Designed miniproteins, single chains, continued (4). Designs and how they scored, part 45

Each design is a single chain, and the fold is of that chain. pLDDT is the mean over its residues in the fold that is shown.

## One batch from the design tools (miniprotein)

Design m13547
Fold by ESMFold2-Fast:
Structure m13547 (fold): chain A 84 residues (1-84)
Amino acid sequence: SMDDIKKLVKAQVVLIGAKTTLDLIEKGVPIPLSQLQSDADALQQVIKELQKLYNATKDPNFAKALADGQSLLDQVKSAIDKQK
């Protein structure tokens, strides 16, 4: 549905934000732990919503976004752990 597409777009904005944070780390930009925690929290919320949408629709676009979100969350958590 159009509402499901809007939710997918909003989820993709969160994924792009996390990708941007990880790209900045790769480029040697110092990222504060608070930003990484914020990105992890946003990804966890998006993953929960995408899982709910996928369970309701079985739409492969939500499955792909869910897999991408989980991968990004693992990378952000790894970056957090390296700062501890």
Scores: mean pLDDT 86

Design m13548
Fold by ESMFold2-Fast:
Structure m13548 (fold): chain A 80 residues (1-80)
Amino acid sequence: SMQDYLDQVQTQIMDQASQLLTLASQKGNKDAEQQVLDLVMQTSQQLEQASTLPDDQARQRIDQLMQQTNQQLKKIQDQI
């Protein structure tokens, strides 16, 4: 179902974000911690909105959001 797919994507994003939050915290990088939290909040809202679209469009948008979020998380990691 679309909800199962959304839950899977959200779990993957949260797992990556949690690892970055742990690393940023260990390094005392509060700016990186805030950037990760802001990104996760924004992405969760966008994923929820995407899930209201027709199934084909929802899946494409969720995939795009996941790719964009992973890229932004990697950029934050490079700043840590």
Scores: mean pLDDT 89

Design m13549
Fold by ESMFold2-Fast:
Structure m13549 (fold): chain A 86 residues (1-86)
Amino acid sequence: SMTVLSPEQLAQMREQLAQQTALAEKHAVEVLREIGDREAIRADIAAARAQIDAAAGETDPAVQLLIEALRLGVEIAERALAELEK
């Protein structure tokens, strides 16, 4: 099925997510500083949180992984925004 990933594909996506998460954490403060619009950043975080909430009952492993990526991105952005506001 086109909506079902193999365990191998899912493992590869998780590995890519880990690499992207590490890179995002390293550069998050500089990226948000370049954007400069704190209101837009907060709006994007709120929109991402709404997507996470809407997917709370999702059982598709591929969609669950996408929601996990979104949650990690929100956590990184929130920490970076807090750091930027010091």
Scores: mean pLDDT 81

Design m13550
Fold by ESMFold2-Fast:
Structure m13550 (fold): chain A 65 residues (1-65)
Amino acid sequence: SNYVTMLGGLAVGLIAEELQKRLGLSPERARAVAEEVAREFGLEPDTESTIDYEAALRRAEELAR
């Protein structure tokens, strides 16, 4: 578990960047997957939330399959 507090918009950006690095996704697809994960985790762009970042990345990788 990797619990961090950050703005939802920042989390989306970080997840999208990680998907591009790990899976070679296009920026557009990586962003779409990251936004889907943010929606599932209840993240809002301008709101700070504490999330399990590791769990969010695992979910993003599942959705990218």
Scores: mean pLDDT 86

Design m13551
Fold by ESMFold2-Fast:
Order: C-alpha cells, then structure tokens, then sequence
Structure m13551 (fold): chain A 69 residues (1-69)
C-alpha cells in the first residue's frame, strides 16, 4: 500500500517541497519491497534539506515502518 495522503500531511507540516514529497512516496514503495538500507539515503537527503530534522526523520521512519508492516 502507498501512504500518499500521509506524505502530503508531512509535507504541509514540515514545509517539504513537492519533489521531496515524491521522493517520500518512492521511498515508502521501496520500503515495502526492499530492506531499510535502500531507503536510508533518501531519508538522509530529505532530513538534510528540512528545517526540522527530528520531526521529518522520525515521521519518515514511522511512515516507512507502517508501509513495510
């Protein structure tokens, strides 16, 4: 399943760009079929460009964990 609605909510809350939202959706799809190691670089890139790395990274990991479960 794709957490697209949640990705949109995270983007609004963390002021992420549309490009970052698209990357989060791709990472969630990868997380469902691939190990976390493949998603880690995408999460790091998103966190490094955000204003609140704690909220962004924690939320991204939560979304990926839920998508993978």
Amino acid sequence: ITPTPRVAEVSKKSKLTPEQSARLTSAAILGASSPRAEAEPVLREAASTSGDPKVSLDYLRSLLDRAAA
Scores: mean pLDDT 54

Design m13552
Fold by ESMFold2-Fast:
Structure m13552 (fold): chain A 67 residues (1-67)
Amino acid sequence: SRASLRQLVDDIRAQVTAGRDLSADQQAQLDALGDRIVDRFDGRNIPDDVLRQGIRNAIQAHVDELM
């Protein structure tokens, strides 16, 4: 479901940003990225491993640009 996908994105974001002190603007950018990821993958039959890796890669790339 969309809610399960949102939870997955939130869980991966928490893992990728663990121990980082992010500004309100940086958190807002990650919120917007999360919304785009959910919209992109919602309603698609993607294997769980591919989905998780795709989400992690997208969030990690954005965090690397912030740091």
Scores: mean pLDDT 83

Design m13553
Fold by ESMFold2-Fast:
Structure m13553 (fold): chain A 100 residues (1-100)
Amino acid sequence: SLEKMRKELSERVQKISDMLDSNPELRQKVEEIMTDLSKKADQLVKQGKYEEAQQQVIQAYKKAAEALKTSYPELSELFQQIADLFGPLLKAEKEKREKE
């Protein structure tokens, strides 16, 4: 269900938050990676291109996962899982809006 997908996404985001709160050096590295990768998404949002912005966010999580794979494999896996969940979640939300 959409509710289960949202819960799974929220739980993974919370795990990332907990890991970053316990490791300031890791938090800074993640912020640097995500800032560079999210700048394009922010620009697309300002232009009203929300679907394109969503795709940039997915790519940002995938690139963060790749960058962290060697040094922080558990965090890398969480970012990859979030990226993998976004596609199905966005599709389910769109389909639910069309049915409601």
Scores: mean pLDDT 78

Design m13554
Fold by ESMFold2-Fast:
Structure m13554 (fold): chain A 86 residues (1-86)
Amino acid sequence: MEEFKKKIDELIEKLKSPDPEVRLAAAQELSRLVFEAPDEVIKENIEKIREAAYRALRDKDFDVQVAAATLLITVAMKELELKRKE
């Protein structure tokens, strides 16, 4: 699952882009990836994703802030799902 880890790292890096459209797309795709990725990948990367989302909540672009809030909700939902499976 190195491919998912690489994609997560790439999307987190794109959240630092000077282009707000790139940051918005990265936040939206990271939310989809958190929902769709295998449980083991999420368990290994969830703290990194959460930190990136918290930084994006303070973004200068309002649409990026909203996408970051959605990402945090998706992370919380995934953590609850993982806890239910255990």
Scores: mean pLDDT 83

Design m13555
Fold by ESMFold2-Fast:
Structure m13555 (fold): chain A 95 residues (1-95)
Amino acid sequence: SKEKLLEVLKKMDEIVEKLAGKVEEALKEIEKLLKEENPELYEELEKLMKEYGITSPIGRLALIGVLLAKKLGLISEEEAKELIEKIAKKEKELK
């Protein structure tokens, strides 16, 4: 029934909210690891977070992914910039 589907959707929202908390905890560990093992990448992360106003756990995790992909040569500097701008736009839309 439609009522049963709405209950499932509500429970799914609760699971997603719990996952957001786990992402923040994991993100703090990742940021600490980057600061200790790759301070150059951590400094770039901090600069971009401040410049683009990226503060959400999901936005920060996405930014780390983009920076790692760029460092590994999986994407160009230009592609990285475009992705960072898209992350920043989405961050503003979710506030």
Scores: mean pLDDT 78

Design m13556
Fold by ESMFold2-Fast:
Structure m13556 (fold): chain A 79 residues (1-79)
Amino acid sequence: DLLRKALRSAQQALRAAQAGDAALAERGATEAYIMAKEANASPEVLEALRKALEAARAGDFEAATEHLRKAIELLQEEL
């Protein structure tokens, strides 16, 4: 299930962002975005993951964490 894989990648990205690991947070958010898009997830999920990815690239771990939490919540609602 691509949505379950997207959720796992988003959760990994969240842990990475909380640890200050920009590379792992960006990778996890990117993987979550790709899998969510392939699974035809809602625009709200894709937007939250895109914002998390942008924040992780900018080194804004607080913003990345908040956007990843939102994406995880929405992904859980779609499962």
Scores: mean pLDDT 87

Design m13557
Fold by ESMFold2-Fast:
Structure m13557 (fold): chain A 83 residues (1-83)
Amino acid sequence: SAELEEFKAAIRRAIEMMKEMIENREEFTEKAMKEAKRSKEEIEKFLKAAEALLPLFEEMIDAEEEERERLIEEMEEIIRKIE
C-alpha cells in the first residue's frame, strides 16, 4: 500500500539521518552546541540513544506486524531513558 511505502521511506530517511549524526559525531556535537545551545552531555546522551535506535529502525523496514510492535516498544523504552 501507499501508506506502507511512505512508512518505509520515512524509516529509511531516519536511518540515513542517524548514520550521518553518528558517523560525524564531532561535527554534529559542535554544530548542536552552537546552533541549539545544548550541552555536550545532552548531545552525547542523544547520540547514545541514536546508536541504540539505529538497529531497531533497520529491523523495522522488513518487520512483520508483531515484530513491529515489539520494536516500537523497545524504541519507546530507549527514548524514555534519555528524558
Scores: mean pLDDT 78

Design m13558
Fold by ESMFold2-Fast:
Structure m13558 (fold): chain A 95 residues (1-95)
Amino acid sequence: MEEVREKLRKYGVELGLSPEEAERFADRIVEATKDLPEEVVYVAGKVALELLKLRIQAGMPLDEAIDYAVGYAADLARRLAENPKVLEKVKELIE
């Protein structure tokens, strides 16, 4: 999970999140999804980072925005782990 944590942190910063915002999200999603395959956590985390950015830009408090994004990412990661064909389609959309 350390590789996924670092990749998500880097992606968040590339999206325009602060290093602190990106790191807090990455730490929390890795902890929430440690029983899931790294690939689904990474894919779900990338989608949720886009939502985190939008929520912060819309004026949502940081802690609330992170809670929302982590919950969304964990739910999505579980669904992608159960549906490999959907995982492949989501990967195509976010590349």
Scores: mean pLDDT 82

Design m13559
Fold by ESMFold2-Fast:
Structure m13559 (fold): chain A 93 residues (1-93)
Amino acid sequence: MEKSEELYKRVAEEMAEIVKRAFELQEEGGPELSDLTAKTAETVSRLVGETFMASNSDKETGYEKAKEIARKGMEEARQLLEEAEKKKKEIEE
């Protein structure tokens, strides 16, 4: 039980940090970063929905599916965030 609570807490915290950073980059980088930051936020939003749907569909397999969906989508969201950060550095150089 502790392991599951720890995983969900970590996922929620990472999603919140990704969204927070995306909004910070949008404010700092202006219109040039808006598409990348918007896609990052959209990806996180879709992830939250898919993860909760998977976790509630089947209590025995739903958790493993939710974990995998969260893992893949967080990776996708982080990659989009990294691209936005790289673009910001390129604009500043």
Scores: mean pLDDT 70

Design m13560
Fold by ESMFold2-Fast:
Structure m13560 (fold): chain A 57 residues (1-57)
Amino acid sequence: SLGREAVLLGIELAKQGYDPSYVADVALQFALEQGLSREEAERIAHMSLIEANMVNA
């Protein structure tokens, strides 16, 4: 699913040392570019932020 792909992308970026807020922005952009609604894209970005923070914990 696009949501899972966006979250996995976020985790990978976080592992590469990118800031969690940047990771969330990238996930939001990715979801919007894939045609997801604003609400779905924001949910995915929020999940990506949480997962990115967990990687850097």
Scores: mean pLDDT 78

Design m13561
Fold by ESMFold2-Fast:
Structure m13561 (fold): chain A 85 residues (1-85)
Amino acid sequence: SSEKELIKKITLAQLLLIGVSSELFVGKRSQDLSVLQQAVDNAEQAIKQVEQLSAQYPDNEELQRILKQLKELLKEIQKLLDKIK
């Protein structure tokens, strides 16, 4: 059903957010450039996927929140990467 499909998509978007958050945590502690570059790549991929979902469900507030949080995480990863270099 369309309702179950939406719940599945929101859940997948939430898992992407958790994954990127975890990668940032590892990057902050390790300061490993390769880990941080992988985190940037994964965050950009996650943003692309959730943007596509938000376009399909423009009234879904939870997907919009997840997208906003993913974009903020990407900015934080990029700032950390730039500082460590």
Scores: mean pLDDT 87

Design m13562
Fold by ESMFold2-Fast:
Structure m13562 (fold): chain A 87 residues (1-87)
Amino acid sequence: SSEALKIIDEGIEKLEKMRKQGASGEEVANEAIKYLMQILKLAPKELIPTIIGYILRIIGMRLDGASGEEVADEAIRILKELKKLLS
């Protein structure tokens, strides 16, 4: 959907800015989860398990104390993959 693609693009831009500003892994993970939850609500049913898996991956990185750069790089990768699946 056009709305999901817009949220993905906004998420990528926000996460890239947070990465450049040196945001913590916790701050980046929380923002990434927020975007993934918004995308989950708009996603086709067949993509729901994939998106839940991505959310759990970001939660795991946060719990493991990953850096803001590590979380941002993974979350941006995830959002780019979702953009391809939803295009």
Scores: mean pLDDT 90

Design m13563
Fold by ESMFold2-Fast:
Structure m13563 (fold): chain A 118 residues (1-118)
Amino acid sequence: SVEEARRRVEELAELLKSPDLEVRIRAAEELSRLLQDPEHEPLVAPVLREATKDPDVAVRMIAVRGLVESPSVETRLEGVRLAARTRLPVAELLLSRAARDADPRVREEARRALAALA
């Protein structure tokens, strides 16, 4: 249910504040999986946005990848912009995938981001 999803997202948001990196990685991975359900996307996307600011690059990579793979076009556009700005080790791979996205706005944004990385 949406209420059960909301409680789980709130729990995962707290786990993202853990001093334990492995706990934060697992929380980000579960949030990325929950984001794939369009009904949960509006609840999950804001929490994954905060995870893109994590001190550890692994958590930031998981969060940005999740946003780029979102069912929401608007969330995927934000993910592409974040991938370009954060200079993540996998940014080029994520942007190359987004350049083949179903939505032309996502493809255009990704192509511009790839050109800027050259």
Scores: mean pLDDT 88

Design m13564
Fold by ESMFold2-Fast:
Structure m13564 (fold): chain A 78 residues (1-78)
Amino acid sequence: SKREKIREIFDKIKELLKEVAPELSDEEIEAIAKNILASTFNVEVPEDASVEEVIELLEEKVSEEEIDKAKEAVDKLL
């Protein structure tokens, strides 16, 4: 599903951050990954939005084509 693809992109961003910045805590990695995810799709999200709220907004506002394109880009970095 579209939501599952967005979650996979989020998880891959977290994986990449763990490799490039191993000194960051899991909490810091999650917060940064959330911001990168929102910025990747050029979607404005509330500052206090949870990861689930960001994923829901992206599912509603972003096309399947843009999601697939972002997933390919993230896959290429790993």
Scores: mean pLDDT 80

Design m13565
Fold by ESMFold2-Fast:
Structure m13565 (fold): chain A 65 residues (1-65)
Amino acid sequence: KSDEERKEKILELLSQSNGPLSPRGIADRLGISQSTASRLLSELEKEGKVVKTTLGDTRVYSLAP
């Protein structure tokens, strides 16, 4: 599957979520590796589509405002 299709699925998951999601949580739901989810989230953050927040020791992502 293309990275663009995966990015669209990540944005869809975040829009359906009641809160921020970790890379591991997104990877599990999409059936992709955590490393792939982390890379795609980093790309989406650079594109201004998601924001990264640190909750204690965990990095989580949500849709950009």
Scores: mean pLDDT 79

Design m13566
Fold by ESMFold2-Fast:
Structure m13566 (fold): chain A 64 residues (1-64)
Amino acid sequence: SPAQLAALQAQKSALQAIIPVMEARLKEVEADPSTPAEGKALMQGVYNAFIRRRDQLDAQIAAL
């Protein structure tokens, strides 16, 4: 439905605004030798969760 499409696109737009910020932070953390390995893994996990949610939204939009 048009309402479902609009809602999914709004959620995707919000994620698309956040993803570049998270990517920049991940690159900063990965480049910092003083950041513990567990902290790097945590940031990678958070970034991966955002990418997975974007991909889920893309699949839902494509199915409409």
Scores: mean pLDDT 86

Design m13567
Fold by ESMFold2-Fast:
Structure m13567 (fold): chain A 98 residues (1-98)
Amino acid sequence: MAEEANEKARRAAELAQKAATDPSYVDEFVKAVGELAPEIAPEVRVAVDNAPLLTEQQIKETAEALAKRLREVVPGLSDEVIEAFRKAFEALLTALRK
């Protein structure tokens, strides 16, 4: 149901924000994405693992692409929740870039 999906997406965004300051939350974030959209979780894991190799522009494009795909595979997510996920995930990938 849309209400449950929006709550799960908000939780995933919150965990991504926490993971940006504490990498120990990365596994919880990936698990939360897997509970919301299991088909996206492997792509999120690959993006996290490859973050040190990405440019700032590639990080933005990756976050936008995954947010767009999340909208397509989880119908009923609000634009606000999708944007929160995109921003939190971009912040996480930026924090993991060395």
Scores: mean pLDDT 83

Design m13568
Fold by ESMFold2-Fast:
Structure m13568 (fold): chain A 75 residues (1-75)
Amino acid sequence: GKPTLEQLRRSAERLKRIAEELGLPEEILKLAEEAIEDEDPEKALEKLKEAMKLLDELAAEQQAFHQQKLAELQA
């Protein structure tokens, strides 16, 4: 079924810790904090999904940057 508010809160707390440890963009940290404080499980889930999307986009940008730098060095 859908995640419980408690499960979402634990996931958000974990994400916040990781974001702080790794120095991730403030946008991701803010979304994690908002998800922790939200009383609505659907809204908390939306905030976590948005944070995960930003993480995926950041990973994709890092891969694209790496690929471009390799091309510049080899071309």
Scores: mean pLDDT 80

Design m13569
Fold by ESMFold2-Fast:
Structure m13569 (fold): chain A 61 residues (1-61)
Amino acid sequence: SAEARERVLAAARAAGADEEAAERATKYGIQGDLRKAVEAASKGSRGAAAAVGAAMRDGTA
């Protein structure tokens, strides 16, 4: 889960999300809630939603 957290956080930051949006996306990402993670990221940056969604899919076991 630490790896998934870092991956989602890095993706959100790389796409220009602010720290609050990145933390909220990471919180929902840890819970496995892709829809809420993407929604949280989209509040900080239009590109962050797509980046977070991709990062979560890549990390699915």
Scores: mean pLDDT 66

Design m13570
Fold by ESMFold2-Fast:
Structure m13570 (fold): chain A 55 residues (1-55)
Amino acid sequence: MDKKQLAFDTAAALAGAGVGFGDTGEILSRLYGLSVEEGSKLAQEAVKNGKAGSF
């Protein structure tokens, strides 16, 4: 089950929509059982990889 990939894609979509890293972390924590810190880190990685909008 690619839970990590789904969480990453969700983080990328939220960050691309302008949602803050902290709020993204909270959403991922609720949806996938990640820590808020892990969710925020995924959003940061998505931005660095150019998957989340760099706008």
Scores: mean pLDDT 73

Design m13571
Fold by ESMFold2-Fast:
Structure m13571 (fold): chain A 72 residues (1-72)
Amino acid sequence: MSLEEGIQLLEAAAQAIADGVPRELALALAVHEARKYGSPEMAAAVEAGARALADGASLEEAIRVVRQRYEE
């Protein structure tokens, strides 16, 4: 899984939430997909981004968290 694919998982989760999917379910599915197909580093980055969204951050802020975390 590439960084851009990991970001697309959060974008898809944000769209699902906008379409009426429960936030917890949409974010859990994104994290599950990242853990299944991504590296441990990618899974941790997507989990951090999902946590930011759960805490009320914007999608732009969540994507920034993913990019910064993946570099560490």
Scores: mean pLDDT 82

Design m13572
Fold by ESMFold2-Fast:
Structure m13572 (fold): chain A 81 residues (1-81)
Amino acid sequence: MDGEEAAREARELAREAERVAEELIAAGANPLGAEVGVGMARIAAGVAVVVGPRDGEAAREMVEVARRIIEDLKAGRFDSL
């Protein structure tokens, strides 16, 4: 069940990353940095979905990676790429 829960959270985080990037770009943030940030978060989320059925702990770690990337994106850390 952990892996399925992580996969569900990962899908929600991927959608959140897209919304955050869209909002940042609309507010005048660097579009390249925002797109790189959302791309990285989506990759981490995608890995969590793929590995979840076999390794729930690895899937949970990737969910945490995606969350950290989204927080970094909100903090403007991708503007310095």
Scores: mean pLDDT 81

Design m13573
Fold by ESMFold2-Fast:
Structure m13573 (fold): chain A 100 residues (1-100)
Amino acid sequence: KPKVEVAPHAAVNSDGTAYVGISATGGKVVDAEVRLTASDGRVAEGKAVIYATSPSGNGSAVVKVPGLRAGDRAVAEAKATLENGETAISDPREVLVTAA
């Protein structure tokens, strides 16, 4: 079955837009989304805008997320859909948001 992980760091632009990396084992990612819950209770959600596949066949995506700030510590969960139609949800992970 596919496994999905969220990168532990995200860079945020001055407009509040962050790019959050995800990786998936088991195939090419065709859709992905991330939900981040900041320690102050703010929820930010985004959809993937960039997709890549490694030479080994593992998928990755970059998710565009508005509403984050440099210094946020957020708990992230990702959902990814692979080209074969399988879906996977990541374990919750702390993501540190830094200035781009």
Scores: mean pLDDT 81

Design m13574
Fold by ESMFold2-Fast:
Structure m13574 (fold): chain A 70 residues (1-70)
Amino acid sequence: SAAAQARLAELQKRYEDLKKKMEEIRKTVIERASKISPDYKAKVEKLLDETFKEVEADYQAEIARVQAQA
């Protein structure tokens, strides 16, 4: 359907925008953390990776749901 195709395009755009923002946040936060200590940097990297993996999985699930309804 046209509505499902429009929603899919919107989700794909949001996912691309999100990946770009995540990369920018990752660089900024890790640079700041590395100035504190290597251990703190490692902890922050792990937390960001875990959080972003969950967000990516949620977007992929929503894209699959909308695609199945198209």
Scores: mean pLDDT 83

Design m13575
Fold by ESMFold2-Fast:
Structure m13575 (fold): chain A 97 residues (1-97)
Amino acid sequence: SPLKKLAEEFIKLVKELMDKTKNPEAREAGKRVIEKAKEFLEGKSFTQKEIDEIARDLLRLVELAKEEGVPQEFIDKVKAAGERFLLAMKIEYLLKK
């Protein structure tokens, strides 16, 4: 499904970003984002509050990775994939209300 491909691409990009950082806080934030993305692929619906928590973890991961010198082009790619994924989660939640 297009949604599965979107989530798989996002997980891949988050893993690549985590591999570029030595910061334990960034790596833990990335692990939480991947865990939630996998739960979504398994059919879990997320509330707006839970989606906001995932967005905060993603933003913290990209902030810390940027501080370690990860190229802005790659940061922007991860952010774009994350925005598309979080939007898909919001749409899915709204359709189940």
Scores: mean pLDDT 86

Design m13576
Fold by ESMFold2-Fast:
Structure m13576 (fold): chain A 63 residues (1-63)
Amino acid sequence: AARTQAIQGRIRDYMMAGSTRTNAQIGDELGVAPATVARIMGQVMAAMPVDVQGAIARRIARK
């Protein structure tokens, strides 16, 4: 649905920006449960090409 796609887009933007917000904080800002945020983040990550997933994982590991 359109609202789900909008929420996915906002979560993708947070991930791409390297946001340090917790799932609870993102859920509070978007009006959804933290579990829903975690599920959508997983879906967004899974939809990315493997090369992009690897680049993000390496960036996180170098924190």
Scores: mean pLDDT 68

Design m13577
Fold by ESMFold2-Fast:
Structure m13577 (fold): chain A 113 residues (1-113)
Amino acid sequence: SMEKIKKAVEKALEIADRLIDIAQELLNDPSLTPEQKAEVKELIAEIQKVRDRLEELLKNNGSKQEILDVIAELAEIAYRLAEIAKKQGRTDIYNELKKLIDELVKIAEEISK
């Protein structure tokens, strides 16, 4: 249903905003190398682009497939952030990112029905 799809996009937008907050927290970790900081900044920019696409899909009644593709891209970015957090021993950030990835998977499953 169109209502289910709109709710999925709204939830994905909330997760994108949470991922930006978490990535910014990770950037404040003094143990990150300059290369890791550059990678996290790039990932924040990628999340912002995904967020812009999600807002456009919400406004223009995007297709189910377009929404699934954007959710998959957001999950891939979250996995990359989780790997950086894991390498830095930030178990708190790693666990929160894993939770958000699980939420993205559930959103994708719900709209695939």
Scores: mean pLDDT 88

Design m13578
Fold by ESMFold2-Fast:
Structure m13578 (fold): chain A 84 residues (1-84)
Amino acid sequence: ATAALYARIAAAVAPRLAELLALERLPQEEAEREALRIIKEAVAADPRLTEVLDLVGKAREAYAAGDMEKFREYYERAQALAAA
């Protein structure tokens, strides 16, 4: 389920939560850019999440192309990998 993917991302980001909270001191646009950078770095440090994000990217491309069967396949594989 989507919850497993979010839980995995949350676990990867949790050690950097203090840095994310400190971004409230910045203007909104700068805070969003820095938050995205921190999240990308945290995710990249988890090899499994790198694979999960690749699968999510492929699922998005399939959905945009109207290929619902491939979207479902990639999405299910991403969720299974995130839950492992």
Scores: mean pLDDT 75

Design m13579
Fold by ESMFold2-Fast:
Structure m13579 (fold): chain A 100 residues (1-100)
Amino acid sequence: SRLAEAGDKGTAAENKILTMKRKKEVDKKEVEKLIEEMMKSIDEMRRLAIEQGGPKSEAELYRQAARSYRSLAKLARELGVEEEAEKAEKKAKEYEELAK
């Protein structure tokens, strides 16, 4: 499904970051691209989940997106890409507000 494809892209990006951490070969520019890919995955999954309908409310889906962005911000900060961490934190706050 399109939802699974969006999730797979995010997972692939995260796995590349984890591989770089394991090898201690962190390329900050590559990490920035992978964080942006993970952000796009979160946004697309949330959009598709709302579009498809299902048992979760729109507010619950926004809360899930916010939690994903909070986790992403923490990962970005640990990797030293502060600007990407700030972008993810901003998106988390936006989704937390939409969930009200």
Scores: mean pLDDT 83

Design m13580
Fold by ESMFold2-Fast:
Structure m13580 (fold): chain A 85 residues (1-85)
Amino acid sequence: MRQATPSPEEAAALRARAEALKAALGPDVIVQAGLIEAEDEEELEAFVKELRAIIDSRPDYELLSIEAERVAEGLYALTVAVRRL
């Protein structure tokens, strides 16, 4: 897995996704969206599982959601929402 550099249009779409999720979950929620490259959905799912385990290991954060959407072949938009405890 590696982080991809979004185009201006992709960056705008990622910001819109983060803002929509924050609006749904509330103002106390931290939402981050990024673009990642993966060879297939299995690699993506393995990464999401590892990321979830890392966040769950932190007593100062509550994981609310991880959303992954395929935006192109081998390219995924990842949106993560956490609450600081």
Scores: mean pLDDT 77

